# Designed miniproteins, single chains, continued (2): the designs that were tried, part 43

Each design is a single chain, and the fold is of that chain. pLDDT is the mean over its residues in the fold that is shown.

## One batch from the design tools (miniprotein)

Design m5476
Fold by ESMFold2-Fast:
Structure m5476 (fold): chain A 96 residues (1-96)
Amino acid sequence: FDDTLFMRISSLFKRLDDLLWLGKLLYPQYNDQLDQILVLLAQAGTAIANGDYDTAIELLRQAKSLAESLDIPLAPSIVDTLDELIAAVEEAKKKQ
């Protein structure tokens, strides 16, 4: 059952949400950039819910590029989690 893949996608979104909210708490000077990443993640989640995996992947790649521009200790964890999420969404696209 592909329920495992959707559970993984859900867990990765939750991990990103937790990392980004921690980032906003610890690095308030980056709140604008972190908020932009949160908006992109919300849009990507909506695209996945609609079965629009191509749009979701594009939005997640935009979020990754923005995360890579952050000079904070938390950025590598955000980038790595985004890479895992992109890979999981690409796998979901192949199974549709």
Scores: mean pLDDT 87

Design m5477
Fold by ESMFold2-Fast:
Structure m5477 (fold): chain A 105 residues (1-105)
Amino acid sequence: MDQEVIAQERQNMVDLVGRMADLLRQAAAQEPSSRAQLEQAVAELEALRDQIAATTDPDELLALATQAIRTTSKASSHVEDPEIRRQLAVLATSLGIHAVAANIA
């Protein structure tokens, strides 16, 4: 198992979850009707990012990435801005790729 590959993929995942949280925070500022749901999703993603940063177990990284993708997918249904929705989908796809790469390292 390549510890350097796992560490690099973990850092990539931390960055991606952070970007997803930032986009949801931007959407929350623009959408008063869904603000509470989007703010909750931001808090969940920040907690998941901290958990990803604290582990080097590839199976745990995959589980945390899966949860972050699910949280983002649910939150995305409350995002009215199609460009933010598109960016969230791209980031979620990238997160899944990095999580799988860490798991097979």
Scores: mean pLDDT 86

Design m5478
Fold by ESMFold2-Fast:
Structure m5478 (fold): chain A 89 residues (1-89)
Amino acid sequence: MYEEKAKEILKELEAHESLLPLVIEKLKRGMTVDQVREQLRVSKYVADKLREIGREIDELIERAKKRSKETGASIFDELIKLMKEEIEK
């Protein structure tokens, strides 16, 4: 049963339950359990990295708001400056 196998894979990899429909679809398409496990490892890693980047962007927006109040420049101008500083690191 595809749902039971999908739940076992997600539990084994400690992956998020939101991935359950994706795992079921892949198993129905004839992918092996090992192939699905490998894709989930990659997907989790990418999701975690995007969340880290998302957090940094949110922090940069808050910093841009503070700088905007101090300098009188627009929030967008201060945000662009902060983004350039992060790229140069």
Scores: mean pLDDT 66

Design m5479
Fold by ESMFold2-Fast:
Structure m5479 (fold): chain A 69 residues (1-69)
Amino acid sequence: MASSTEVVQMIKAGVPASEIAKKMGLPEEYYSWSYKELIDIAIEREIEESLELMKRGIDKAIEESKKRK
């Protein structure tokens, strides 16, 4: 899946929205969506992925340092 940065770079390179949506793994109906909508989706995915990774890493570190049994 493409990051928000990759989506912006594709837009600047003149790649059509349909190609960007396809590279993002979106259904065909999203191929008619605007660049803004595609960027918003990419940003939301990036934030979710980043938060999930951070939470998992932090939780594991805390758990390891706070063993009680």
Scores: mean pLDDT 74

Design m5480
Fold by ESMFold2-Fast:
Structure m5480 (fold): chain A 80 residues (1-80)
Amino acid sequence: LDKLKEAGKKLVDSIKDEEQKKKVEEHMKKLIEALERGDLKAASQHLLKMVSTAQKAGVDDDVIQAFAQAASDAARQVEA
């Protein structure tokens, strides 16, 4: 989760629009909570909303991809 939290912070910090930034921060919190509970369905929903909002906000693909990879790695640990 620490790697995911770090990647998520970089994603949030890359968003210039305050409304979009707050939306991504809210979904990040819910994504972490879902992963801590082992709720992969809820985690996937929040991940998709974060990625979609970041793409709309013009965040670099490399930042979005790094975040998605960190989320995938965290989900794999939950499934073990």
Scores: mean pLDDT 81

Design m5481
Fold by ESMFold2-Fast:
Structure m5481 (fold): chain A 91 residues (1-91)
Amino acid sequence: MDKLIEEAKEKAKRELVELLGVPEERAEEIAELAAEAMRAKAAGDNVRAAELFERAARAAIEAALEAGYLSEEEAREGLATVAALAAAVAA
């Protein structure tokens, strides 16, 4: 699982920078939260995985908003989507 988690972390960091305009340093922090979520899910802790995924995605949306890549309306829509996805992961 370590290789898959590291690959997912690198992909998440790249997507945050390339697709959402998140600064690289902030993208690293967010990608680490996503990696922790994947580790929790692999361990069978779906509740912790959902919490960490929600935190990572919320931080990504906030960072993209701060970078000026997202409007406030887009950020609000994204946060609603994140809450729905986190609930699905917890189920």
Scores: mean pLDDT 77

Design m5482
Fold by ESMFold2-Fast:
Structure m5482 (fold): chain A 63 residues (1-63)
Amino acid sequence: MELSEEEKKKVEEVKAKLQTDKFSEEEIIKALKENDWDVDKAVKKLIEEDIDEGIELIKEGVS
């Protein structure tokens, strides 16, 4: 999937703010698309998903 220069820049901004490589580029792009390419909102969404997934993984005892 080809991204515009602006889209690629926003993906990099999200990665920088997250300080983690846990999320794939596909997940970051999806979060950006769902939030009208708002980097701050995409970061918040991904952090919330990470917390929720972490709770489930703790319950299951696997990563």
Scores: mean pLDDT 69

Design m5483
Fold by ESMFold2-Fast:
Structure m5483 (fold): chain A 80 residues (1-80)
Amino acid sequence: MEELIKQAKEALEEEKAAILSDPRLTEEEKKEIEKYFEKAREYIRKAEEAKSDEEAKKYLLLALGKLREAGKLAAEALAK
């Protein structure tokens, strides 16, 4: 479980860096997308604090959902 949480943290930081450094995105678009990264980080934190592997997996799935939403918003913004 700890390894999956570590991988989720690394994925979040990599995707955040890639998207928020893209000069084609406006400051407003970056700010909106960043809200999804903040929610993903909160779910990862809850996974770290989870008392069981089952609970941790539920929060990791929620975090992955928010990362997916952030990526979708970035793709939609770039497709304009």
Scores: mean pLDDT 83

Design m5484
Fold by ESMFold2-Fast:
Structure m5484 (fold): chain A 74 residues (1-74)
Amino acid sequence: KEEGNKIIDEIEAIVEQLPTPTPEQQKIKALALEHIQRLRDMFNSITDPAVQEKMLEVLKQAKKDLEAYLEKLK
């Protein structure tokens, strides 16, 4: 669904903004971005509307949690 893919794009943008001053943090960020692509593939493979609705709520919560985390890093 269009809304879910937009939220995933927003989550990806937030993760790309994370400061990674160490090589270890850079590896973690790269892994997180890889997992976001897998999440996108999984979301777009869902055919059950009830499962899509539940996943959309999970994506909204994940974005809120990441935004709160990014705010604390400043």
Scores: mean pLDDT 77

Design m5485
Fold by ESMFold2-Fast:
Structure m5485 (fold): chain A 85 residues (1-85)
Amino acid sequence: MRDDMDLQLKLIQGLVDSAEDALKKGDGETALARARDTLDEMSRFRRWARQYASPELVRELEERLREIEERVKKIMKEAEEILKK
């Protein structure tokens, strides 16, 4: 379970990093798609954690996910501006 959670966090981190990389390259469409994928994976992970993880672990995960969520919000905003060109 712990290893599965670390793997899922690694996946979510990879998705947001991929979105930021696409944004830096001016690929707003890919950046927006990766940002949406990140939000979807975070939502699935949150649902899983509430069902199977201890309250203490859920709290730890929510702190980490909040940081990623703020990054995703910035990416989506900047990607939408690129797409308006």
Scores: mean pLDDT 81

Design m5486
Fold by ESMFold2-Fast:
Structure m5486 (fold): chain A 57 residues (1-57)
Amino acid sequence: MEENIKQLETAGRLMVRAGAPEEAAVAALRTIGDFLGVPEEKTREIIERVRERIAAQ
């Protein structure tokens, strides 16, 4: 499970670096999190961090 969470975090960081639009990044991370079996609560935390980082750029 920890490896799956790290993969989702890495995907989020790559999306921020690639300049992905916020809504596209959020939709993709929800799909990836569900596919990887990441708990909904952890997926939400990661999405919130990605939203903050996109807004800060």
Scores: mean pLDDT 81

Design m5487
Fold by ESMFold2-Fast:
Structure m5487 (fold): chain A 71 residues (1-71)
Amino acid sequence: SLKKYGFLVVTEPAAVDAVKAVIAANDGEILAEQPAGRHVLLGGQTDNPALEAALRATPGVLSLRFEERVD
């Protein structure tokens, strides 16, 4: 089912497991995982707005797009 927020996060390869744990702890669902050059791109969704701040605070997160869906 469609969740309220979508995200795209770019992470250091060594941080992927920690980032996935943060996503899972914050009601996150990973829909895509792919190489982004030397980094890893994780795309997904969550109903928990706290995931944005949690991901920004996670070491090894290089960039984050976090967007609320409207209808």
Scores: mean pLDDT 86

Design m5488
Fold by ESMFold2-Fast:
Structure m5488 (fold): chain A 69 residues (1-69)
Amino acid sequence: SDVQRLVAVHELVRETGLSREEAEALVERALNDPSITKEELIEELKKLGLSEEKAERAAEMLLNLRDSL
């Protein structure tokens, strides 16, 4: 759902401080790659400047979103 994706992007921006474009790319990556692991998402989030704690939290949010769609 486009609405669910938009909500997820807004929540990710709010929690992480990432740009909307970066958050949109991460949401699309998590939803379009069913093989992506939590560890891979954490690594990508850390490359975008997030701390370990924030990256782990954001990765969990993205995986929960994928599993709910």
Scores: mean pLDDT 80

Design m5489
Fold by ESMFold2-Fast:
Structure m5489 (fold): chain A 94 residues (1-94)
Amino acid sequence: SKEEMLEKIKEILKKETDLDEETIEKLANLLYKLLGSEVPLGAILQKAIDTNDYSELKEIGIPEEEIEAFKKLLEKLGKEKTIELIQKIAQEAV
Protein backbone atom coordinates (compact mmCIF):
# COMPACT_ATOMS: atom_id res chain seq x y z
CA SER A 1 0.00 0.00 0.00
CA LYS A 2 3.01 2.38 -0.12
CA GLU A 3 2.30 3.11 -3.80
CA GLU A 4 -1.43 3.66 -3.08
CA MET A 5 -0.70 6.04 -0.17
CA LEU A 6 1.88 7.96 -2.25
CA GLU A 7 -0.65 8.36 -5.10
CA LYS A 8 -3.30 9.70 -2.68
CA ILE A 9 -0.81 12.17 -1.17
CA LYS A 10 0.25 13.34 -4.66
CA GLU A 11 -3.42 13.80 -5.74
CA ILE A 12 -4.16 15.98 -2.68
CA LEU A 13 -0.97 18.04 -3.24
CA LYS A 14 -1.84 18.57 -6.94
CA LYS A 15 -5.38 19.69 -6.00
CA GLU A 16 -4.42 21.96 -3.05
CA THR A 17 -1.11 23.52 -4.28
CA ASP A 18 0.58 25.18 -7.29
CA LEU A 19 3.79 23.18 -6.80
CA ASP A 20 5.57 21.61 -9.79
CA GLU A 21 5.47 17.82 -10.31
CA GLU A 22 9.08 17.23 -9.14
CA THR A 23 8.48 19.16 -5.89
CA ILE A 24 5.19 17.28 -5.32
CA GLU A 25 6.96 13.91 -5.74
CA LYS A 26 9.69 14.81 -3.20
CA LEU A 27 7.16 16.29 -0.76
CA ALA A 28 4.94 13.17 -1.07
CA ASN A 29 7.93 11.01 -0.05
CA LEU A 30 8.47 13.19 3.06
CA LEU A 31 4.77 13.11 4.01
CA TYR A 32 4.61 9.33 3.48
CA LYS A 33 7.48 8.97 6.01
CA LEU A 34 5.69 11.37 8.38
CA LEU A 35 2.43 9.37 8.28
CA GLY A 36 3.87 5.80 8.13
CA SER A 37 6.81 6.21 10.54
CA GLU A 38 7.30 4.44 13.89
CA VAL A 39 9.08 7.69 14.93
CA PRO A 40 6.69 10.66 15.51
CA LEU A 41 8.14 12.92 12.80
CA GLY A 42 5.24 15.36 13.25
CA ALA A 43 6.78 16.83 16.42
CA ILE A 44 10.21 17.18 14.75
CA LEU A 45 8.65 18.85 11.69
CA GLN A 46 6.59 21.23 13.87
CA LYS A 47 9.77 22.26 15.74
CA ALA A 48 11.54 22.85 12.38
CA ILE A 49 8.66 25.09 11.23
CA ASP A 50 8.68 27.02 14.56
CA THR A 51 12.49 27.52 14.72
CA ASN A 52 13.42 27.50 10.99
CA ASP A 53 15.99 24.81 11.98
CA TYR A 54 15.86 21.64 9.86
CA SER A 55 19.05 20.03 11.30
CA GLU A 56 17.10 17.40 13.33
CA LEU A 57 15.29 16.22 10.15
CA LYS A 58 18.71 15.84 8.45
CA GLU A 59 20.08 13.88 11.46
CA ILE A 60 17.23 11.34 11.27
CA GLY A 61 17.97 10.77 7.55
CA ILE A 62 15.42 12.92 5.70
CA PRO A 63 16.98 13.77 2.28
CA GLU A 64 17.87 17.44 1.71
CA GLU A 65 15.77 17.49 -1.50
CA GLU A 66 12.66 16.52 0.52
CA ILE A 67 13.40 19.26 3.10
CA GLU A 68 13.77 21.81 0.26
CA ALA A 69 10.42 20.66 -1.22
CA PHE A 70 8.83 21.21 2.21
CA LYS A 71 10.39 24.71 2.46
CA LYS A 72 8.85 25.57 -0.94
CA LEU A 73 5.42 24.46 0.32
CA LEU A 74 5.84 26.52 3.52
CA GLU A 75 6.91 29.59 1.48
CA LYS A 76 3.86 29.31 -0.82
CA LEU A 77 1.15 28.53 1.78
CA GLY A 78 2.60 29.87 5.03
CA LYS A 79 2.85 28.00 8.34
CA GLU A 80 -0.88 27.83 9.23
CA LYS A 81 -2.07 26.57 5.80
CA THR A 82 0.82 24.06 5.62
CA ILE A 83 -0.23 22.47 8.95
CA GLU A 84 -3.89 22.37 7.78
CA LEU A 85 -2.81 20.60 4.56
CA ILE A 86 -0.72 18.00 6.45
CA GLN A 87 -3.72 17.28 8.73
CA LYS A 88 -5.99 16.91 5.66
CA ILE A 89 -3.53 14.47 4.03
CA ALA A 90 -3.33 12.46 7.29
CA GLN A 91 -7.15 12.16 7.36
CA GLU A 92 -7.68 11.42 3.62
CA ALA A 93 -4.55 9.44 2.58
CA VAL A 94 -4.23 7.19 5.66
Scores: mean pLDDT 80

Design m5490
Fold by ESMFold2-Fast:
Structure m5490 (fold): chain A 118 residues (1-118)
Amino acid sequence: MTPEEKAETYVIKAYRALSEGDFEKALKYAQEAVKIAEENPENRRALARAYSTLALVYAKMGKFEEALKWIKKALEVAEPGSPAEATVYRALAEVYRLMGKEDEAKEAFQRAAEIMRR
């Protein structure tokens, strides 16, 4: 199993734990995904996905400052104009939505849509 495949396995486990309301497991799995992705930092797509997954876990736990820090890291590693960058903006939209910032959530979602056009 490649580092990317291992990181993705933990991302999937983190989302499943979130859907079950198990924030402790979700956090553990998201942290493992980040650790694995950081072992191959040239894979910017895997890094952006791991960082945005950890951000969403923190956001669902109400830890919005931590969530925004990880979104910032995800945007720094995502290649401009890439599907990975669009995925990070969708994660940012979800973070803002959970914060009750509907206008900022809409703007982030619109940026993701613009990246995926052309």
Scores: mean pLDDT 88

Design m5491
Fold by ESMFold2-Fast:
Structure m5491 (fold): chain A 67 residues (1-67)
Amino acid sequence: EDFLRELAEKHGLPEELVRKAVESVQALADINGETLDEETFRAEVERALRTIKNGRPGGLAAAQALA
């Protein structure tokens, strides 16, 4: 998916890490009983990636609390 590649390049992260962030955001939305549109989904994935990049220890867990 082009979305994963674009985010990986934009944030300087491996695509597999971006895919993990996408899966995490989707799983959290599913647990909350929500279906996110592409715009909201993209924004939440980007926030997760920024958290991973800037806060190594918290990574996806910190993003899950925010998203």
Scores: mean pLDDT 69

Design m5492
Fold by ESMFold2-Fast:
Structure m5492 (fold): chain A 74 residues (1-74)
Amino acid sequence: SKVEKILDKVAELANASEDLEHEIELTMVMMALAVSIAHKMPEKEALEFVRKLAEKLSPEVSEKVLKIVEEAEK
């Protein structure tokens, strides 16, 4: 699914992060995606939820997460 592909890409960013605050924010996005998958949330609703969450995060994390979501929607 697109949600699973986004989770995988966000996990790669979290593992590569050397900034603790960015790692925490990326982990929050991973948890949101994992819960969405576990509860079989409709893909469109899961993507909107993640976009709204990303908008509340630091600009650097937000930009990277939103790019991953945009690429997965194609």
Scores: mean pLDDT 84

Design m5493
Fold by ESMFold2-Fast:
Structure m5493 (fold): chain A 101 residues (1-101)
Amino acid sequence: SAGDRRALELLREALETVKELVEAVKKGDILRLIGLTIRAIGLLIDLERTEVSPALREPVEKAVKALREAIKAALKGDVEEAEKYLKEAEEAIKEFEAVLA
């Protein structure tokens, strides 16, 4: 339960950080891009180290994979691909919230 709540907080923060990362790419803000990339990777590492209930493992793994692919696409300048993976991450987070309910 404590791990499950921490994972949800980290997932939401990672999603918002990667959304900001995509906006930094659109604006050509290289310094912000670097800082947001470091922050996003740190949040995903913390997520992977967070123990969650067995029923939540698949939604977490889907969200982490989607967020990692969004970061990779954004760093290549592929904004459309990054936004597709962000949508996939949002759906995985909704699955996580539904299992918690």
Scores: mean pLDDT 89

Design m5494
Fold by ESMFold2-Fast:
Structure m5494 (fold): chain A 59 residues (1-59)
Amino acid sequence: MEDKLKEKVSELYDELTKKGLVNTELEDEVGKKASEEGQKTGLSAEEVALKGLEEILKK
């Protein structure tokens, strides 16, 4: 994974962690959903994770 997408996901994860919205259980669930959606839609795990994290971050 080269950078732009990975950095974006990392930044969003950091933001969610600071807000107390990320924990071990949530991380595991996000990873599983990213894997499943990637297989279903052909999107990369990073792309699915980015979309999921953006949804959680919406106020």
Scores: mean pLDDT 65

Design m5495
Fold by ESMFold2-Fast:
Structure m5495 (fold): chain A 88 residues (1-88)
Amino acid sequence: MIDELLEEYRKLLDEFDKKVDELKKQGRVDEANKLVSELVGEILREIGEIIDKVLEMKRKEGATDEELDKYAKEETLKKTVEILKKFL
């Protein structure tokens, strides 16, 4: 459910933020910046794939705008959670 995924997302984001802060406290600022850049890069790549899928679903004339919006939101959140887990 969206609410459960959103709660998991917030928890994982907090854990990732703590990991970045710990690296910065150790003076490892370049490593912290690289970790953030790699995370953002993976998220943007997955969002691109979701957009492509949404466009394909729209072309096939069967999905409503509400269904496409729900799919995009849920899939983006799900993929972001999966990516955050890989970086922790």
Scores: mean pLDDT 82

Design m5496
Fold by ESMFold2-Fast:
Structure m5496 (fold): chain A 81 residues (1-81)
Amino acid sequence: SEEEKKELFRKKVEEETVPILTEELQSLGVSKEVAEAIAKKVKEAGLKAIEENEDASFEELAKAVLEAMRKALLEALKENP
């Protein structure tokens, strides 16, 4: 169901964003502390987008979340080049 897909997606954003993104950023030479800070901001943006789009279709919710996370990542990288 769409509800089940949305719940699984929310859980993945909540549980996987910080560890995965922290590891990826560290592999690019970002310090652990900065990588974790960026990853947490990206996670917060994703979770906010989920809350703001809870009544949308799964496809629409996923698009909104990915765009919010992308925007947050680019903004954080500009602050920590």
Scores: mean pLDDT 86

Design m5497
Fold by ESMFold2-Fast:
Structure m5497 (fold): chain A 90 residues (1-90)
Amino acid sequence: MAEAEARIRAALAAGLEAAKKKAEELGGEEAVLEDEKKAAEAAKAGAEAAIAALRAAGAELRDVDPEGAALIEEALAKVEEELKKAEEIL
């Protein structure tokens, strides 16, 4: 479980960094907070980065820690819902 939790935290951190980078490209955090489409673009970038990291972690842990892999699958499902919400706005 500790490894799965660390992987989930790392994936979410990677997602946050991707979202911040996209926000900077779109005029900065304040501009993104005032524009629904820019906020959705930043959220989409973050969700895509987190999903990629979670899928890689889940594949690595499946044979070593099946319970941890299941926890990663739950986190993946939640991030995929956030991606769908962002894509619905765009």
Scores: mean pLDDT 81

Design m5498
Fold by ESMFold2-Fast:
Structure m5498 (fold): chain A 93 residues (1-93)
Amino acid sequence: SAEERARRDAEGAERGGRAAGEARTAERATGGALAAIGGAMSAYLAGGEEAGRRAAEAGARGAREGAASERAGEAGREIALATARSLEANPTG
């Protein structure tokens, strides 16, 4: 269903954001950020504005949690926080 797809996309966005924050290289942090943004966009396309907003909120939450992690490197933290701000500003993906 579209609802199940949107839920999986939100879960993917949250994991992607967290992975971005915990990444030790800018390349890996960028991969996580793209997964978070892609998850939000996919949820928007599957379930509309509300689904996109929820996935963007999940992605931003994951990114902030990853950036606050003891595993967070300098590049990962900066990219994750920038990703969180972008998702919060553009909640429709």
Scores: mean pLDDT 84

Design m5499
Fold by ESMFold2-Fast:
Order: C-alpha cells, then sequence, then structure tokens
Structure m5499 (fold): chain A 85 residues (1-85)
C-alpha cells in the first residue's frame, strides 16, 4: 500500500479488528509483492484491502451528508461493520 498518510492508522485497524500486528502485515504484503503467495499471507492483504475499502465508503457517505468524521469515528465504524459481517 502506497498511502503514507494512512499507514499508521491501517496498522492500528488491523490490530484492533483482526489481531494482526503491523510487522506481520508488512511481512505478508512483501511476500505477496514478491509473488511468494501463501494463502495466510493473501488473507492478511485481503483484510487490509477490505478495511481500506470500508474507510473510503464511510468517508464518501459522510461527505454526501455534509458530515466530517474524525479518524477515531471512522475506526469505530469499520470495526462495527467487520464484526457485523
Amino acid sequence: MSLDEDDEKLGELLSRVYNIERSEFERAYKAVLESKIDPEDQKIVDKAGEISDLAVEIRLKAAENNETLTDDQILDLIEEKVKKS
């Protein structure tokens, strides 16, 4: 992932929602980039992608309603959606 601005927040979300440590995500992401695809590593990358997609969806809905959400509010909404799914 090339979003330098959200890198720390993405790591926090992976830890909170899936109990995936930042170091484990970085290892899995590197392995997938090097085409050393392990199903467990692919699942970690897919979960990170799901969180990114949910964050974009939440921000878009807030913008459509002329609402500004804090990062913490976005984190809480993502956690709720993942637990409900």
Scores: mean pLDDT 71

Design m5500
Fold by ESMFold2-Fast:
Structure m5500 (fold): chain A 98 residues (1-98)
Amino acid sequence: MEKIKEDKKIAGERLKEVFEVGERARELSPEEVLERAREQIEEARSLVLAAEALRSLADVLRSEALRAEREGDEEHARAFREAAEEAERAAREKEEEE
């Protein structure tokens, strides 16, 4: 029971980090975007609300991809889209495992 309360707090903190990744990811190189996103995907997979956290991460990454595309930054747009696809795939995998 206490473990579930702890996991819920961790999930909340991870969701905050997901939004923070979106803002700071604009300053990262395309390679750093993918690496950071993959680390967040692995962390999110271990959470009680893993599927929800991974979907939120995918949405943030998709928004950044769309912004980069509008600004003509095709390298960042590609990296963000690739990361979003990986997060969405991980979310679907977690939903199917339940």
Scores: mean pLDDT 70

Design m5501
Fold by ESMFold2-Fast:
Structure m5501 (fold): chain A 71 residues (1-71)
Amino acid sequence: MEKDVLVISIAVARVLIDKGDYEGAAELLENIASRTEDPEVAEKLRKAAEAFRNGDKETAIKYLDEAVKLL
């Protein structure tokens, strides 16, 4: 997955989170993680998805920010 595609996909996930669609955001993040070539970015995205499914928005946002910093 190209960096630009990954960045826009994360932006879409953030929009879903702002709308309260945590399940949709988690599914999108898991999909991005499975298509990402960077294993560290993939791991952060999976942890963010898990945190959103658990209702832990603060932890999820932390992992999203860590993933973006790796790009």
Scores: mean pLDDT 79

Design m5502
Fold by ESMFold2-Fast:
Structure m5502 (fold): chain A 97 residues (1-97)
Amino acid sequence: KEKLKEELIELLQRILDELARVEPESSDPFAVGAAEVAVATLLSSLRNTDPEKLDEEGLREAVKIARETLERLEATSDPEERVKIATEGAIEVIKAL
């Protein structure tokens, strides 16, 4: 559980870093900011949660979703699509946990 939580935190941090790269090129700075806040809040909540209180299957699914989200972000250069991918990914990670 602890290793899965650490992997999820690492993947979410990388998603947040990719969103920061989108910010200067986006036509909708509000949407970028909202996505960044959502991912940052999820990261903070995870860091402050005891791994023993997390479901192991939910963590595995969340890691898979975060990894797929990051792969889609790295494959996409369109700023608006990147914001959408990150936002949808964060919502699906929350639903898995």
Scores: mean pLDDT 78

Design m5503
Fold by ESMFold2-Fast:
Structure m5503 (fold): chain A 91 residues (1-91)
Amino acid sequence: LEELREAIVRLARIVAEDEGLEVSDEEIEAGARAVVEAIARLRATDPALAAEGLRTAADEIEAAIPTLPPEAQEEARRLAALLRALAAEAA
């Protein structure tokens, strides 16, 4: 989950800078932490639903890759792969 948080932070920083968004590092890190905590809670409560949600999120990220700036595309692929790996851990 720490690796997931780091991946979200890296991608969010690249996208925010590319779009000219004035977002603090603290806001990005707080958002990433909230997402990771929500995933951890769902995995503890309903691992099957969590796995399905993670796979759907990975599919959506992969579908968005061509619309991202080149520097964000590699981080997006890494994030999608990590989400798929977390979904598979329940097996």
Scores: mean pLDDT 79

Design m5504
Fold by ESMFold2-Fast:
Structure m5504 (fold): chain A 72 residues (1-72)
Amino acid sequence: SLEPLLRAIADGRARITAEMTAAGFPQEEIDRRVAALEAEILELAGKAESLEEFLEAVARLTDQAVAEIRAA
């Protein structure tokens, strides 16, 4: 099903946008970071052997991105 992938992308985009907006990043940087996250999620979807593995990998990827944004 395509639904888990679309939800993972939407949730990741929303979280990164909220964190970067709160941190005062310009819109152009938010757009670039969101596009990079979407590409990374799509790559994970192609490599994951199960839905559980995919969701765990996306959670780790998003948490790491948020940690980096908060450290900036």
Scores: mean pLDDT 86

Design m5505
Fold by ESMFold2-Fast:
Structure m5505 (fold): chain A 75 residues (1-75)
Amino acid sequence: VESVQEALRRETDEAARLIAEDLEKGSRAGMRALKKGMDATKKYGPVMGKTTAEVGKRLGEAAAEALRRQREEAA
């Protein structure tokens, strides 16, 4: 259980990085990758419970920040 939680944390960090990189490219593909990441956290929700809510928040914030940065660069 603990090792699974550690692996999930590592995967979440990697997913956030990939999403940020894809969004930085300014492609629609970045948004799809984001949705896939959210679907993955939903899949593990029944097992992780509380962790899923935190992971979802983190991914949402990372995505919002990347989008905000992209808008600033466009201006």
Scores: mean pLDDT 64

Design m5506
Fold by ESMFold2-Fast:
Structure m5506 (fold): chain A 66 residues (1-66)
Amino acid sequence: SVEEEVERLRRAHRAFIEYLKQLPPEEQQAVIDRRIAELEAMRKTASPEVQAVLDEMIAELRKLKE
């Protein structure tokens, strides 16, 4: 279901953020950029509901680069 897909994405995103926080600052930017590219690729085939969640995640990751 869409609800189960959204929950899996949110769980994976939380795990990614925790992983990112453990990395040296020098590595964080490249890892964030790669993850944004992955989420943007997923967006191309996603339903509107999943696209909204992916857009939130991409925006959050972009803010972490500031």
Scores: mean pLDDT 88

Design m5507
Fold by ESMFold2-Fast:
Parts: sequence; structure tokens; C-alpha cells
Structure m5507 (fold): chain A 57 residues (1-57)
Amino acid sequence: TRAHLEEVIERGLVDAGMPPEEARRVARQVTDLIAAGDYAGAQALFSDAVARARARR
């Protein structure tokens, strides 16, 4: 389900070092792209977010 995907994405971002509040916002954006059928955009956004979280930390 959409809610389950959002939770999985949020957890992945938190594990990468992103604050929970920011991870939740990004997870919603990625899930919105998936819902729109833009899987390439969703993957790119998620990968960029993870890279930024790791670089910042």
C-alpha cells in the first residue's frame, strides 16, 4: 500500500542519517512520484536524498 511504501522509504532515509521530520517529508514526495507512475523520478529523488544525508553526516 501507499502508506507502507511511505514508511519503508522514511525508515531508509532515517537510517542514512536524515532527521525523522525531513525523512517523512521526502518519503511523501517519493511516494507521490510513485503514485504518478514516475518511477525513474522517484528513484532519482530517493538516491539523491540518501547521498545528501550521508554527505552531511
Scores: mean pLDDT 80

Design m5508
Fold by ESMFold2-Fast:
Structure m5508 (fold): chain A 65 residues (1-65)
Amino acid sequence: SEKEKQIEKFRKEFEKYVAENPNATAGQLLDKVSEIMMKITKETGKGYVSSAEATEMITEALKKA
């Protein structure tokens, strides 16, 4: 689905950012989340990923790193 594609795109971009910026602060990570979400929304015309869903995905990605 379109929502699943947006979630996957978000996950890949965020994981790449974390890998390239291992010393990023919590504030920088939150700013990057907002940036990626806005970019995806602008490109697709719709935002399917909520801030709550994004925060949960961040927490899971950080636990796996």
Scores: mean pLDDT 71

Design m5509
Fold by ESMFold2-Fast:
Parts: C-alpha cells; sequence; structure tokens
Structure m5509 (fold): chain A 74 residues (1-74)
C-alpha cells in the first residue's frame, strides 16, 4: 500500500474509534514526518507509538485503530 492509503485508512480508523481531535491532528503530523518509511507496517507502528506517547489517555483507542488499519492494509 502507498503512504496515502496508509494515511487515509489510519485516520479513518482513529475517527471510528473516537480518538480525540488533538490526537488525530498529531497523528497526521507524525505521518508526514515518517512518510519516507517504505514499509507500511513500520510506518503504522512508528506513528502509533508516537501518538500513544503523547496521548496516553487515548492509548486503547489508538491501538485498536492501528490494529484495524493494519488488517485492512494486508
Amino acid sequence: PSYEEVKKIFIEELKKNKVSEEAIKFAEEVLEEEKDEKDPEKLLRNVTLKVIEKFPEDADKIREAAINALLKLK
């Protein structure tokens, strides 16, 4: 999958899991920083870990979104 596809799917899953708007905006920023990561699984893992670190209150929702995104990307 392309960077754009990973970004679209992950942001959609974050929204479905009712992750905060601040955390979603931060996830978009981290995705742009990590866009040179060619492995979609590594990209998603790196972004997920950074978002959880900054928004630990949303950690369970963010993990669930990441798992669902990963399943759609396989």
Scores: mean pLDDT 86

Design m5510
Fold by ESMFold2-Fast:
Structure m5510 (fold): chain A 89 residues (1-89)
Amino acid sequence: SPEQQLLDEARRIHEETRKKLGELAQRLAQSSTPEEKQALLDEISRLFREAVDRLRALKAQSTSPEVQAELDRLIRELVEEFGRLLDAA
């Protein structure tokens, strides 16, 4: 169904974003210069904003409350993970 395709796309975006954030977090932990750390934090912030914007765009394509609730949950999980990453930096 169109709703299932939208959810599958949202879950792919969520999973790919989490994997990339994890890779950047590892690089951040291994970085030794303030300049490299700042560049990685900027990349993390950019990746996070792009992912949230993409998920919000998918949410706008559905009128289903259940689908919208699932996308809100995925967005919330990314927000919480991003916050934890910044706290660890």
Scores: mean pLDDT 88

